Designed miniproteins, single chains, continued (3). Designs and how they scored, part 22

Each design is a single chain, and the fold is of that chain. pLDDT is the mean over its residues in the fold that is shown.

## One batch from the design tools (miniprotein)

Design m8744
Fold by ESMFold2-Fast:
Structure m8744 (fold): chain A 71 residues (1-71)
Amino acid sequence: KIKQLQQQLIDAVNSGDKKKAEQYKQQLADAVGDELARRYGPEMGRAGRQDILDTPVEELAKRLQDQFQAE
């Protein structure tokens, strides 16, 4: 699920669909925050969510693409 949202965000940014990119960014922040909260507790969940929300969609997409390229 998180990987799917990451790919959708990258695709939206690359296609210039800013509305979709912001939508997927919000969904990714929620999903990552929930996952981190489940594994490491609510403080880590809040920190992870906030990091994504504070990151511009273009920069976030680049970070995610760099991670996929490393694999």
Scores: mean pLDDT 79

Design m8745
Fold by ESMFold2-Fast:
Structure m8745 (fold): chain A 86 residues (1-86)
Amino acid sequence: ASGKIQKLNEYVDAATKQIEEAAQKLIAEGASKEEIQERLHNLLNAVAQGIHEYAKKEDLEKEVMEEAMSKLLENTIAILSEVFDS
């Protein structure tokens, strides 16, 4: 019973790492701030879709799904802030 939320949390953590790695790669390649924002926004949308599909498949409570989405968004904003403040 407890494994569904744990798998969702692991997915969010893995996605956060993927977003951070994507941001670092784009910076290293000399991408513009606008290009970085657009590419990370597209990646965020793809991850959000995955969270929705997992929550629907596993019949997770709306609150659990919304919490995971909120955490993903907060983590992504933090990554962008660090990237652009450097």
Scores: mean pLDDT 81

Design m8746
Fold by ESMFold2-Fast:
Structure m8746 (fold): chain A 94 residues (1-94)
Amino acid sequence: ASLEEIIELAEELAELAEEKGDTAIAKIARELAEKLRELSKTTDPEKIKELRFELEILLGLLGIGLGVAKVIGGDEELLEKGRELIEALNSLLH
């Protein structure tokens, strides 16, 4: 997936999470979209390293949020879209 496609996926997850009342996942997904947009505009190697580290932390928080949602019987579409975003981010950051 392109960086732009991953940003769109994060934005879609944020909207879906907000619609389903999962404010924690919505906030994490919005922050991911923001940091990915900053990464797309940054050419400074030091700033790229910092943004990648911040994205790794947010990826971890997204994983925790989805785990909680799954345990409490969260929406299947939300869990599937969240999984797709995690896989895309792992491919980007690896």
Scores: mean pLDDT 86

Design m8747
Fold by ESMFold2-Fast:
Structure m8747 (fold): chain A 55 residues (1-55)
Amino acid sequence: GTLTKKQINKFKSFDKDGNGFISSSELVQMHFALSELDKDGDGEISFPEFVTMMS
């Protein structure tokens, strides 16, 4: 699907370090299941994975 301005701003608000990843602690606050979205098993969600979740 098409990225919305709201989705982009939401990701940026959780990416407090500006490194392009959301930590596992931030995912708990977002009420998302980390195991369903973290394809690499590294405990962080990348921007493309976040977009897939929000689409």
Scores: mean pLDDT 60

Design m8748
Fold by ESMFold2-Fast:
Structure m8748 (fold): chain A 93 residues (1-93)
Amino acid sequence: MNKTLEEWEEELRFQKEMDALSVEEQIELAYKWAKEKGIDPKTLALYLLGRAYRRGDKEFIEAVKKYAKEVLGLSDEEIQEIEETVKKRMEES
């Protein structure tokens, strides 16, 4: 998708801010950002789970899965499909 320079700069600042936060604060900040941008729950879950897997943070991975199920209302099947997508993309990178 085409992004403006301002949108790219906003995303870069957001990523740097996220790196300084706790797991819970990262999830909350991403949720607020997703609501502001009109991002759907599956896309938000994919983003957060991808971030957690790239960090190799098992606690973050489990927290995102719990959040996706309890707050975003995703099914276990939807969460597993997202996790498989993240793993596949990491293997191809």
Scores: mean pLDDT 75

Design m8749
Fold by ESMFold2-Fast:
Structure m8749 (fold): chain A 57 residues (1-57)
Amino acid sequence: MEEKTLVGEFSADLPAEVARALARAEAEAAGGTVRSVEVQEDPKANTRVVTVTYVLP
């Protein structure tokens, strides 16, 4: 099994919980099992960066 990191950029206007859910869904759709989800706000770019750590089977 390999640990992977998925980074998704979302509009800051999108609620953080929705951004987390979308990023998790992308990792799971890739066949991954989510280990952790981190959200970082980037006010300069007006975005939220969601980092999902997942493992492939």
Scores: mean pLDDT 80

Design m8750
Fold by ESMFold2-Fast:
Structure m8750 (fold): chain A 86 residues (1-86)
Amino acid sequence: SGRARAVALLRETIERARELLAQGKPEEALRVLDDFARRLPALDPELAEQAHKALGEVQRTLNDETPNEEIARRFVEALEALLATL
C-alpha cells in the first residue's frame, strides 16, 4: 500500500507540476516538487532514495543562471524517467 500511494503521489506531482509550467508558474511548480520530496520518505523510503538520486543528478547540472522554468522542467523530466521504471 505504501508503494501504491507513493506511485500515485509521483504521478499527481508530475501532472500538477506540468500544469503549473503550462500556466507560466515555475516557482509554484518547484514548491510542488519540494513538497513531494518531503512527503515521499514516509510512504516509500526506497522510492524516496531513488527520487533523491535522480533529482540530485539534475541539481548538479544547475547554476545561478538556470531559469526556474528550466529547473522545474528538468526535475519533472527526471521524475517522469523514474516513473517509467516502475
Scores: mean pLDDT 89

Design m8751
Fold by ESMFold2-Fast:
Structure m8751 (fold): chain A 89 residues (1-89)
Amino acid sequence: HMTQATKEMVEEARKLAEEQLKKLEELLKENDTEEMRELYENGKIVGEAVLKQLEYDYKLKNGEVTEEEKKELEELKKKAKEILAKELA
């Protein structure tokens, strides 16, 4: 399944991630507090990590990935992991 991911499947996953970020942005607009701003920034980082991972996996299948893209993805995943660890603790 995942190894045969189509552009359409990747795009659908991206839309879901973008919808979550948009909801967080709307919450920030209604509740412009330091706590809500941090929640929005954290949600953006996690969402970007998911989207970049999906794009990386798709490009990797076609051999189109660069070392720079890999480094950016790993740095973004590290930030997302730290955020999720704090939320689950």
Scores: mean pLDDT 72

Design m8752
Fold by ESMFold2-Fast:
Structure m8752 (fold): chain A 67 residues (1-67)
Amino acid sequence: DERIEALIRRVSELLAKTGGLDAEAVYEQLLADWRAAPPEYHPLIEEYLELLVESLESGERRPLPLS
């Protein structure tokens, strides 16, 4: 729980910096999605978030401008 919250926060901050998204809104949405997901999906979501952090940190994903 605490580990996943830290991971979601990290993703939210990176998306805010690179994509111009609101970090708090992204954090709340991802945390809600995590809590709503069946336990069987938790390992897949965690793995996806870890890969997303790596991708954003490496600059592999270009930020898209929000209109």
Scores: mean pLDDT 72

Design m8753
Fold by ESMFold2-Fast:
Structure m8753 (fold): chain A 102 residues (1-102)
Amino acid sequence: SAMRERAQRNGERGFLKAADELEKRLTEVAEKIKEHLENGDYEGMKKAVEEADRLVQTARALYEAAKKAGVSPEVQEAMDRTLKVADEARKLAEEARKKIES
């Protein structure tokens, strides 16, 4: 029905918008971690790592929600991109943790 199609489109727009916002925030935190790693700013690294951890968990939760909703290939592709950006931020956060622990 038209109402079901509208609800599906509205839900998918919500996922796409959330993915776009997360990709932007994950990219920004990854850039902050890189800057702090280069400059040896341990306090900045700790804060950026905490932000990255929160954003990575949010991205994983969003991905699981999208899977359960049975989203279109377009939304799934956006989720896959968001997870790739999250994985890169996670790797940088692990590198920063190792430097803090040294």
Scores: mean pLDDT 83

Design m8754
Fold by ESMFold2-Fast:
Structure m8754 (fold): chain A 72 residues (1-72)
Amino acid sequence: SMMEKAIKELKRHLAVKYSALAIRDATKEQLERFKKKGEEAIEEVKKGASLKDALERLDKEFDKIVAEQDAR
C-alpha cells in the first residue's frame, strides 16, 4: 500500500539521519531524542499524516541537533 511505502521510506530516512548524527559524535541523549521523534513521525503516518510532513518534522529535529553539536 502507499502507507506501507511511506513508512518504509520514513524508516530509511530515519536510519540514514541517525547514522549521520552518530558519525558527527552526537550524545546518547541527542540520539535518543532523534529516535523518539522518528518513532513519533512513523505513528503519525500510520494515522494518516503525509510522508512529506513527517520527513519535514524529522529534518527539523536533525537540523536542531546538528546546531547543538556545532555549538560545542
Scores: mean pLDDT 85

Design m8755
Fold by ESMFold2-Fast:
Parts: structure tokens; C-alpha cells; sequence
Structure m8755 (fold): chain A 71 residues (1-71)
């Protein structure tokens, strides 16, 4: 839903990537959209950049592919 998408974007702006991921995942569960998956990919990419954990890079790529499939 739009509320979870907006909350996720606010969390991204605050660099709270774990909260962003949680909110985008909830948005996707209610209504899958290219915007929700793209923002989820951005959140995982930023978490990868912050932590160096390659598992987040893989998750970002998967979310990006899902966004492309819905665009």
C-alpha cells in the first residue's frame, strides 16, 4: 500500500535501511509494484555499500529484476 511505500522512502532518506526494507516488503506483500521493488533494490544496495556484505548485493539485484518485470 502507498502508506508502506511512503514510510519506506522516508526511512531511506534517514539512512535507516533495515526499516526501509521492512516497509517496502510490506508494500510488495499488499500490492506488488515496480516502484516498491525498485526502492527495495535501492535499500539493499545502500545496505551493501554500508556493510560490504555481498548477500545484500544479490538481494538488490533480485529486487531490481522484479522491478523490471513489472515495469
Amino acid sequence: AAAYLNNGIAALNNKDYTSAISNFTKAIAISPSAAAYLNLAVAYKNLYNATGDSSYADKAYTAFLNALALA
Scores: mean pLDDT 85

Design m8756
Fold by ESMFold2-Fast:
Structure m8756 (fold): chain A 118 residues (1-118)
Amino acid sequence: MEALDRAIRLVGEAIELLKEGAETGNPELFEKAVDYFREAVRHAQEALEEARKRGVPSAAKALEDFVEHLRKAIEYARKALEAVRSGNLEEAKKYADQAIEHGSEAVRALTEARRALE
């Protein structure tokens, strides 16, 4: 499986974990979602370095946007985790929704990067 395909699957799995975490209030699900987003960032950074080395600026820009959205998804997922641990499920749900939105935008940016590399 290509590094970018693995990144998209990790983001998809993280989004599902955030949805379940928001429903159940289980902090372990938010922690796993953060770990999956971090692994996706690692794969995206490897792809970004390769795109820059090959001189494909459109792919590099799309991968930079992908990484930026994932970093925001990680930030909001961590805030959701802290809110759950504090017993604030309402705030946890709001932060989970923000993390899901940024994860979805990351997937769109990755699709653009893949097209630019073809």
Scores: mean pLDDT 84

Design m8757
Fold by ESMFold2-Fast:
Structure m8757 (fold): chain A 70 residues (1-70)
Amino acid sequence: MIEEIAKKFGINGPIASSDMDNGDVVTVVAEDSAAGEGPKKTVIVTEYADGKVEVVVRFDGKVVYKEKEE
């Protein structure tokens, strides 16, 4: 669950979800750094149309954690 991942990595922000035309569901939580006080943090969960799930955590655009069931 994205809320648990965001909490684990200390990411505080609104949850936004989008249904994609190909049947994927993308959910994002993003925390912007205040004026140079640390990295911009994002977690993106992609629920693919085939039921597979990918989780990607980024700090300042760099992937720090990635999990995908293949």
Scores: mean pLDDT 74

Design m8758
Fold by ESMFold2-Fast:
Structure m8758 (fold): chain A 110 residues (1-110)
Amino acid sequence: SVADELIEEMKKLFEEAEKRIEEATSPQEVADIAIDALTRLYALFQKHLDKLTPEEAEKLKAMFDEFVDRILEKVREKMTPEQAAMVERVANKLREAFDKAYKELIEKKK
């Protein structure tokens, strides 16, 4: 299914991002990797949103929230709070956008 393919692609993006953050040697490199990964994860969801069932969208939302939390944990380990603030702002905006898209899908399919 489209959801199964999305889950696999999102897991691969997350795994690559987690490894790259661990290998990063500067705060700027950590921020760039994290922002790119978060943006690409959201873009994959947005691209296929109209093809998802409510149950599939809920599963993908839970996975996205988990990946955001884990990326932010790694960012906070590698950066000061002030340096991490930009990444956290991007993550929060993407979470809000994801939540809005998810709610709109659920309302349309009720």
Scores: mean pLDDT 84

Design m8759
Fold by ESMFold2-Fast:
Structure m8759 (fold): chain A 91 residues (1-91)
Amino acid sequence: SPEEKRLAREVVLLESEATAYYLLYLLNKKYGSEEETKKTAEELLEKYEEIRKRLEELKAQAKDPKLIAEIETSLRYIEELIKELKKDLEE
């Protein structure tokens, strides 16, 4: 359906955004200062919490079981990224 396609498109864009930000964080971790890396990680955690909330909203709107399963996979991916960022901030 047109609605299903709209939801799926937004999921893909959110996943792409999350991945792009993580790659930029890894660049700062490799070439930046410890202060820059920590600041970027904190900003990225806030961004990922926003993405997670939006994915939950999209899941609530989705009716196709395949799309719901895809959103659940995306949510697990974001949760793993959040966990890694929190670990990096503590170690």
Scores: mean pLDDT 85

Design m8760
Fold by ESMFold2-Fast:
Structure m8760 (fold): chain A 86 residues (1-86)
Amino acid sequence: SHEELGREALEEAEERAKKVYEETYKKLLEEGYSEEEAREKAEEEAERVKYEILYKYAYELGLQAGLSEEEAKKKAEEVAREETAL
């Protein structure tokens, strides 16, 4: 849940995803991609970055909670997937 990750992790993921979207979109337009292609690629990069940040936080929380490395990775994958899809 949002409470498990904490507000800091969610806010960081949202802010970094937004920045990556804006920077990627601008770069792709400058490289000659269409507006549609630039939007699609920028969205994919933003989602990737959001997932990576959420995964990292969830993994660290799992380890701190006493989960094994394997259990922490599985929980991090589930949490990052669910929160990125929101």
Scores: mean pLDDT 83

Design m8761
Fold by ESMFold2-Fast:
Structure m8761 (fold): chain A 92 residues (1-92)
Amino acid sequence: SEEERIELLRKLAEKSGITVSEVEQLLRLAEAVEEGNEEKVKEIIERMGGPENTLELLKKVLKAAKELGLPKETIERLEKAIKYVEELLKKK
């Protein structure tokens, strides 16, 4: 539900020490990576201040997600997003 989604975003933001808006964008990024939507991934990374900042924020959200005991599927999606951004940085 929308209420459950909002509560999850709030808990992740509090636990990770970033904003609700940042958490929402990073979860959208992880979904775009899973979908293979490279254009959407690029847009979100640019909006987040570039790949280095995006990687730092993704790592914070992953740590928070693990500490909150989120489902394995959510953890794996975030880990895939981290690997994707790390590969982008390696190509510099």
Scores: mean pLDDT 85

Design m8762
Fold by ESMFold2-Fast:
Structure m8762 (fold): chain A 80 residues (1-80)
Amino acid sequence: MREEIRKQAREAIEAGPEALREFAREAVRRAVYEGDLEAAEAAEEVFKEHMEKNKDEELIRAVLEGVAEVAREVAAEEAA
């Protein structure tokens, strides 16, 4: 599982901000709703490795947008 998530994270980074945003959203959603911290940890490791080599502001923004989408979902669930 962890190796598969790391591979998916690398593929999302290579595919660009939109793919990374969706990947980040899914990883955080799994952590929040399913308690799957392993997926979030594996994704974070790959993202940190990439950021150490590249200072890509667009990729950082994509990750934050994915996280924000899950925060909005949680807020909507609480409002319902």
Scores: mean pLDDT 74

Design m8763
Fold by ESMFold2-Fast:
Structure m8763 (fold): chain A 92 residues (1-92)
Amino acid sequence: SAAAEKLAKFRAGMAAIARRTLEALAAGEPVAAVMRDYALEMAALAKELGFDDLAAQLEADAPAVEAEVAAGDQAELAAALRAWAQAAIAHA
């Protein structure tokens, strides 16, 4: 079904984003930059799936997310993002 195809594409896209997120964190990239890139990749995936309004909102929110993450606990945020990414890969 079209719904099953979209769900499979969403899962594959999320797993790909999660792998790149883990690679960026392992490379020692700033968590704020990793979160910004994550938000932009999520926007691209949303657009590919036909959610254009959601994609536009995610792109618009990306600078605010980067600023908020930069002000937060970097170790805690990195651990949370890593846990999410591992779960996303496991459920693909």
Scores: mean pLDDT 83

Design m8764
Fold by ESMFold2-Fast:
Formats: C-alpha cells, structure tokens, sequence
Structure m8764 (fold): chain A 85 residues (1-85)
C-alpha cells in the first residue's frame, strides 16, 4: 500500500531526525539504513520520492551541524531517490 509506505517513511524520517537532534548517531544510522532498505525494496510514487527528498535535504543541512558521517549518509539517500525520478 502506498499509504502504508508513506507512513513508514514518515516515521523513519521523524525518528532519524530526533536521534540526530539528541546526538544518538548510532541510532540515527540504524533508521537511515532502514530507510535505504525501504526505498530499495519498494516502488515509490514520484510524489512520495519528492516528499522524501525535501525532508532529507532539511535533515542533511541539520546533520552537517552535528555529524559529518550522518550528513553523508543522508546525502547518499537523496542521490538514491534522485536516480529513481
């Protein structure tokens, strides 16, 4: 279900952002890897791809102020999604 996929993506993005904000970078990495798996194992609508890219760009900008490795992981997810457009 596209609705279920959107909900799962939103939940993972929220959890990743909260983990980054709290400095829980290992937890953030786990959520980012779960997002990668969700993206690679499912067919995403263009609308959902655009939504995810927008959210991840905000996350990347924030992550750069906290941890460069996390920012790099977020950038890699953005690139993966851009390739699916």
Amino acid sequence: SDELLELQLRQLMTKAFEAIDKGNFEEAKEYLEEMRKLIEENELSKELIDFAITGLKSMKNYAKTKNEEIAKMVEELIKLLEELK
Scores: mean pLDDT 88

Design m8765
Fold by ESMFold2-Fast:
Structure m8765 (fold): chain A 98 residues (1-98)
Amino acid sequence: ADRAAADAALDAFVQTVKDKASTLSDKDQSDFIKKAADLLGRQTRALIDAGALRPSDAARIASDGAKKISSIKNPSADELLKLIYETGRRLGEAALAA
């Protein structure tokens, strides 16, 4: 189902961010980035639940974001935050277009 695909893609995105954040030497930066990813996941699910965002759009955008993050071998905190921000922006734009 579209919702199950969206949930799987969001979970994969959040986990990919957390895995990369775990490679950061600064523990406070790592913790903050993991919390930022969790927040984006929760906010995206809330938009889907409200009918404001299509599950298929959420699945596609989250999958694209996870792929981009996975492609960076040693991301900085700034690179991870930028990709979280860009993914969130695309999800917000998709919700406004729906």
Scores: mean pLDDT 88

Design m8766
Fold by ESMFold2-Fast:
Structure m8766 (fold): chain A 77 residues (1-77)
Amino acid sequence: LQEQAQGLLNQSSAYQLRAEGLQRAADILRQLAAQSTPEQGKKLLEKAREYQQLADEARARSSQLYQQAQQLRLQQQ
């Protein structure tokens, strides 16, 4: 494998882990919001929405990088 393809696979995996971490953070923040005062709950839900958006973006980026890595690997055959 070329270093470029491996680099893209490593980045894809990193973005996947980032997406999973951000999703878990969003889920935890929603649970905490339910147990908090209305004022604190609103702030936690806003942060949860932000983390959910970042998770979705990271997941999409992971898929793009994986496709790029596959394309480079096929070019070496």
Scores: mean pLDDT 84

Design m8767
Fold by ESMFold2-Fast:
Structure m8767 (fold): chain A 75 residues (1-75)
Amino acid sequence: KYVKLIQDKAKEEGVTLPQDFINEVAQAMSSGSAEQYRRGLSEEERLKQEERDINAIIENYKTTGYVEFEGKKYA
């Protein structure tokens, strides 16, 4: 699920992300704390939160060439 969302947003923004980066970040988004928080939201609120998280990932990558998500740096 999150792999496709990240891929779609990266294409929309014209950003090339390595597949390993996408896989690792998608796994981190599915990890306990972030996923548990999103599961507690309504469907609409969850979609908005997913969009904000993905936008932040893409924007950080565009700005710095890497992103830090849940304590890890991704190139």
Scores: mean pLDDT 71

Design m8768
Fold by ESMFold2-Fast:
Structure m8768 (fold): chain A 83 residues (1-83)
Amino acid sequence: SITVPVDREEAEREFEEALERMKELTKKALEALKAGDLKKASEYIARMIGEVLRAVALALEIDDEEMAKRALEALKEANKELE
């Protein structure tokens, strides 16, 4: 069995990094959309979705439902920013 406290701390760190990258990619996607660069916007959106999926996977690995909810809420905020 993996040491839960050590693995949890690393998973939590990687989770926060994934959420930060998602926010950065959302901002870059919005900037690309405003510039009319649909290819760049699509690439940033795809990478942003990848970071959301990684964050959810990390939350599930450590059985943290609140972290999973935070990842989904972050996705909702990203969708609102891209409007």
Scores: mean pLDDT 81

Design m8769
Fold by ESMFold2-Fast:
Structure m8769 (fold): chain A 62 residues (1-62)
Amino acid sequence: SVDEAFARERDDYVKAADETLEEAIRTGSTPLAVAAAILYAMAGQNDKAREGLRRVEEAEKK
């Protein structure tokens, strides 16, 4: 169904965003943090996008 296709697409974006965010935190990379935020936003996960950016900023301070 159309709903199943949209759910799978959102899940794929969330998975890609999670993997990209972990790499951004590991490397302190703002470009990767922005990429993760875009992927979360495409999945409708705007709160996760903002939290991910904050986590990378805090990692850079240490």
Scores: mean pLDDT 78

Design m8770
Fold by ESMFold2-Fast:
Structure m8770 (fold): chain A 87 residues (1-87)
Amino acid sequence: SKVPVKPLSDEEIEEIARRLAENSDNAAVVSAALLRAVGLVVDGQVEDAKRLLEASIEELDKRLAENPDDEAAKETKEILEKLLKKL
């Protein structure tokens, strides 16, 4: 059997999601989060990828509630929602 890859903890997911929402204008932060989600899918950890994407969308929704004109947050949310729909 394949050795199970260690799943992301809830704390790790929340931290990644918060960092992404707070830094949606930082291409390196956004790219790192997207690569992590894609890596989870490639490793067969689709449920962990969904959890990460859903948590990230929730944190982006909180940011957009406080700053509705944040175009970087809107664009990042759109990318995450499109990726989530493919899972």
Scores: mean pLDDT 80

Design m8771
Fold by ESMFold2-Fast:
Structure m8771 (fold): chain A 100 residues (1-100)
Amino acid sequence: MEAIKNLSSEELEEELQKVLDSIKEALEKLPDLDEKEKLGLVARIIDAAKGIILAVELLKELGKLNEKHLKIKEEAEKILEKLKPLEEEAEKLREEVLKE
């Protein structure tokens, strides 16, 4: 967390790109997983994508934002939009498990 203040714009770009690349690799695995594993991976992808968006918003507040950060944020937002139906389904299943 404190490391973000000391990283250059370029170093943060590289770290955010690594997270985005990991998300893309995880998305490619989704069709081959069983329903439970798929929902678990979707939840992790959603959390990681939200983390990217928050990090880019923080960079904007710090005046360290560049065009590549904006592209990474846009790709993360598109992933969240694509996964929105699965996010609602995963939350519903979590509530049903907690009621039993």
Scores: mean pLDDT 75

Design m8772
Fold by ESMFold2-Fast:
Structure m8772 (fold): chain A 84 residues (1-84)
Amino acid sequence: SPLSEEEKKEILEKELKEAIETLGSEEKLKEAIEKAKDPERRAAFLEELATNYGLSPESAAALAKDPELAELMMAIYELYKEKE
């Protein structure tokens, strides 16, 4: 069965915590989030995750319901991409 709303939240919160620890700076993450508040960029990011990274419909729906979480995920993704 698809993930419940509670299970989606728990998974995302765990991933966000691990990402913050990996980045080594809460301040850098906050700066990236501010840059990620563009609605057009958020829409493009969700489409990219679905197409290139196999983001499930359940996860995509969870991010669409929570724009703050989507902004945070996009900020983390952009920071990881810059390290390559």
Scores: mean pLDDT 65

Design m8773
Fold by ESMFold2-Fast:
Order: sequence, then structure tokens, then C-alpha cells
Structure m8773 (fold): chain A 59 residues (1-59)
Amino acid sequence: SPQQRIHEVLMELARIGIEKMKLWALYKAGEISKEEFDKRMDELDKEEARLEAELQALR
């Protein structure tokens, strides 16, 4: 069902938001470099953009 898939995509977007917050906390704690932070953040941004495109296509 498109409605069920919309809910699943929204849950995945929320998960990515949590992962971004966790990644930011690691960076602020000095546990990862700026280069590693940027790389991982770019990966999350790419996944988020894919999910947002899917969400738009379902509407």
C-alpha cells in the first residue's frame, strides 16, 4: 500500500535524523575527524535525498 510505504519512509527518515545527531555528537566530542564526519554526513544526506525522492513519488 502506498500509505504504508509512506509511513515506512518517514520512519527511515527519522532514523537518519537520529544517526546525524549521533554523528554530530561524536564529532563535537573529538572522537572523529572533520574529514570522517563530512564523509559519513554526505552518506546520510545521500540516503535522505533518496528517501525524500521516493516520498515525493508516492504522493
Scores: mean pLDDT 87

Design m8774
Fold by ESMFold2-Fast:
Structure m8774 (fold): chain A 85 residues (1-85)
Amino acid sequence: EAEELKRKAEEAIRKAREAIEAGDLATAMQHLGEAAEYANKLAELGEYETAAEIYREVADVARALGDDALAEGLRKKAEELEKKA
């Protein structure tokens, strides 16, 4: 369900940010991947606007981890989904 997937993605993003603050990059990467998976599932359900919002938040976390290439790729994915919404 879209609402549940959004909630799970937001929780994963929160846990990723907490892991970054704690210096646990491995845990941050794991939760980042979980959030991206939930965004993918939302896009598959046609929830383009919500999926794009989550991809942008995941991109911000990726940038905080120092992965600018991943962050840019995720932002472009969000922009493509916004065009479909």
Scores: mean pLDDT 85

Design m8775
Fold by ESMFold2-Fast:
Structure m8775 (fold): chain A 65 residues (1-65)
Amino acid sequence: SRADVEAAFTARVRALVAETHALQDALDAARDDPAKVAALRAQLRALDAEHRALLAEYAARLAAA
């Protein structure tokens, strides 16, 4: 059902948000290590891209229904 699709996407978005918060905390803890900061920022950018792709997929699925 539409509600099941919405619930599944909501759960996936919540998981990505939680992972983003964990990476942001790690980034703050590593702030004095430029190499580690660069690596963590790359991971955060990749996760942000996944989040944007997920939202775009959800919008496309709703529009196609």
Scores: mean pLDDT 82

Design m8776
Fold by ESMFold2-Fast:
Structure m8776 (fold): chain A 95 residues (1-95)
Amino acid sequence: SEEEFLAQVEALTQRFLEEVKKAAKEKDYDALEKAFENFRKEFRALVRQHYTLSEEEEKLLEGRLEQLYDKVKEAADEGDIKKLEDVIHKAVFGA
């Protein structure tokens, strides 16, 4: 269900946010990239578990994940933890 999907996405996103915040504070870009790679793999698996994606929807998902990585790296470079939280929430939840 969408409710189950949202709850699982929230849990995955919270874990990702905590890992990224730690990496950003420590200026550990290797840890940041690893956290993103793990999030990307688990998020894609979660989406496919709950939804059958069209080719267009898979391209949109991939594009959104690429944009998320770029924005997360930018916010981490700035050391702006609030911007980092906002970027992740907007990319995942659209707000």
Scores: mean pLDDT 81

Design m8777
Fold by ESMFold2-Fast:
Structure m8777 (fold): chain A 65 residues (1-65)
Amino acid sequence: MMGRTVEVVRVPEGTDLEAVIKRLRAQVEGLASVEPHPTRKDSLIVTFERDADVRAALAQIEALL
């Protein structure tokens, strides 16, 4: 029932995924987890906390990419 919001975020090709994950976790509030996509090298799986402002968090992610 109404679990955490999960979004797939595309990153530019050739992006250092480890550096991006570290940056997002440091600067974006309301993230439960950030993980590399298992089959897409250009994508991250971002899980938001249940009470997170997902719209604000997505705007921060977009600004940091």
Scores: mean pLDDT 77

Design m8778
Fold by ESMFold2-Fast:
Structure m8778 (fold): chain A 69 residues (1-69)
Amino acid sequence: MAEEEARQKALEEKVKAMFRELADTYLKYLSESTRKAVEKAQEIAVEKLSKMPDEKFAEKFREMAEKLL
């Protein structure tokens, strides 16, 4: 159980880092509203991932990582 929680938290932090990098990269070209929308999407993603089973969490995270690559 502790191992699952630690792994999920690590993935959540990685997702947050990805969204922050995107925001920082385009900060100069984005309005305040767009930046807030990105931050909201990050929070929704973290909340959704926290509630889904490990298998679905890993798959969803993989999809997001692949899209950002």
Scores: mean pLDDT 64

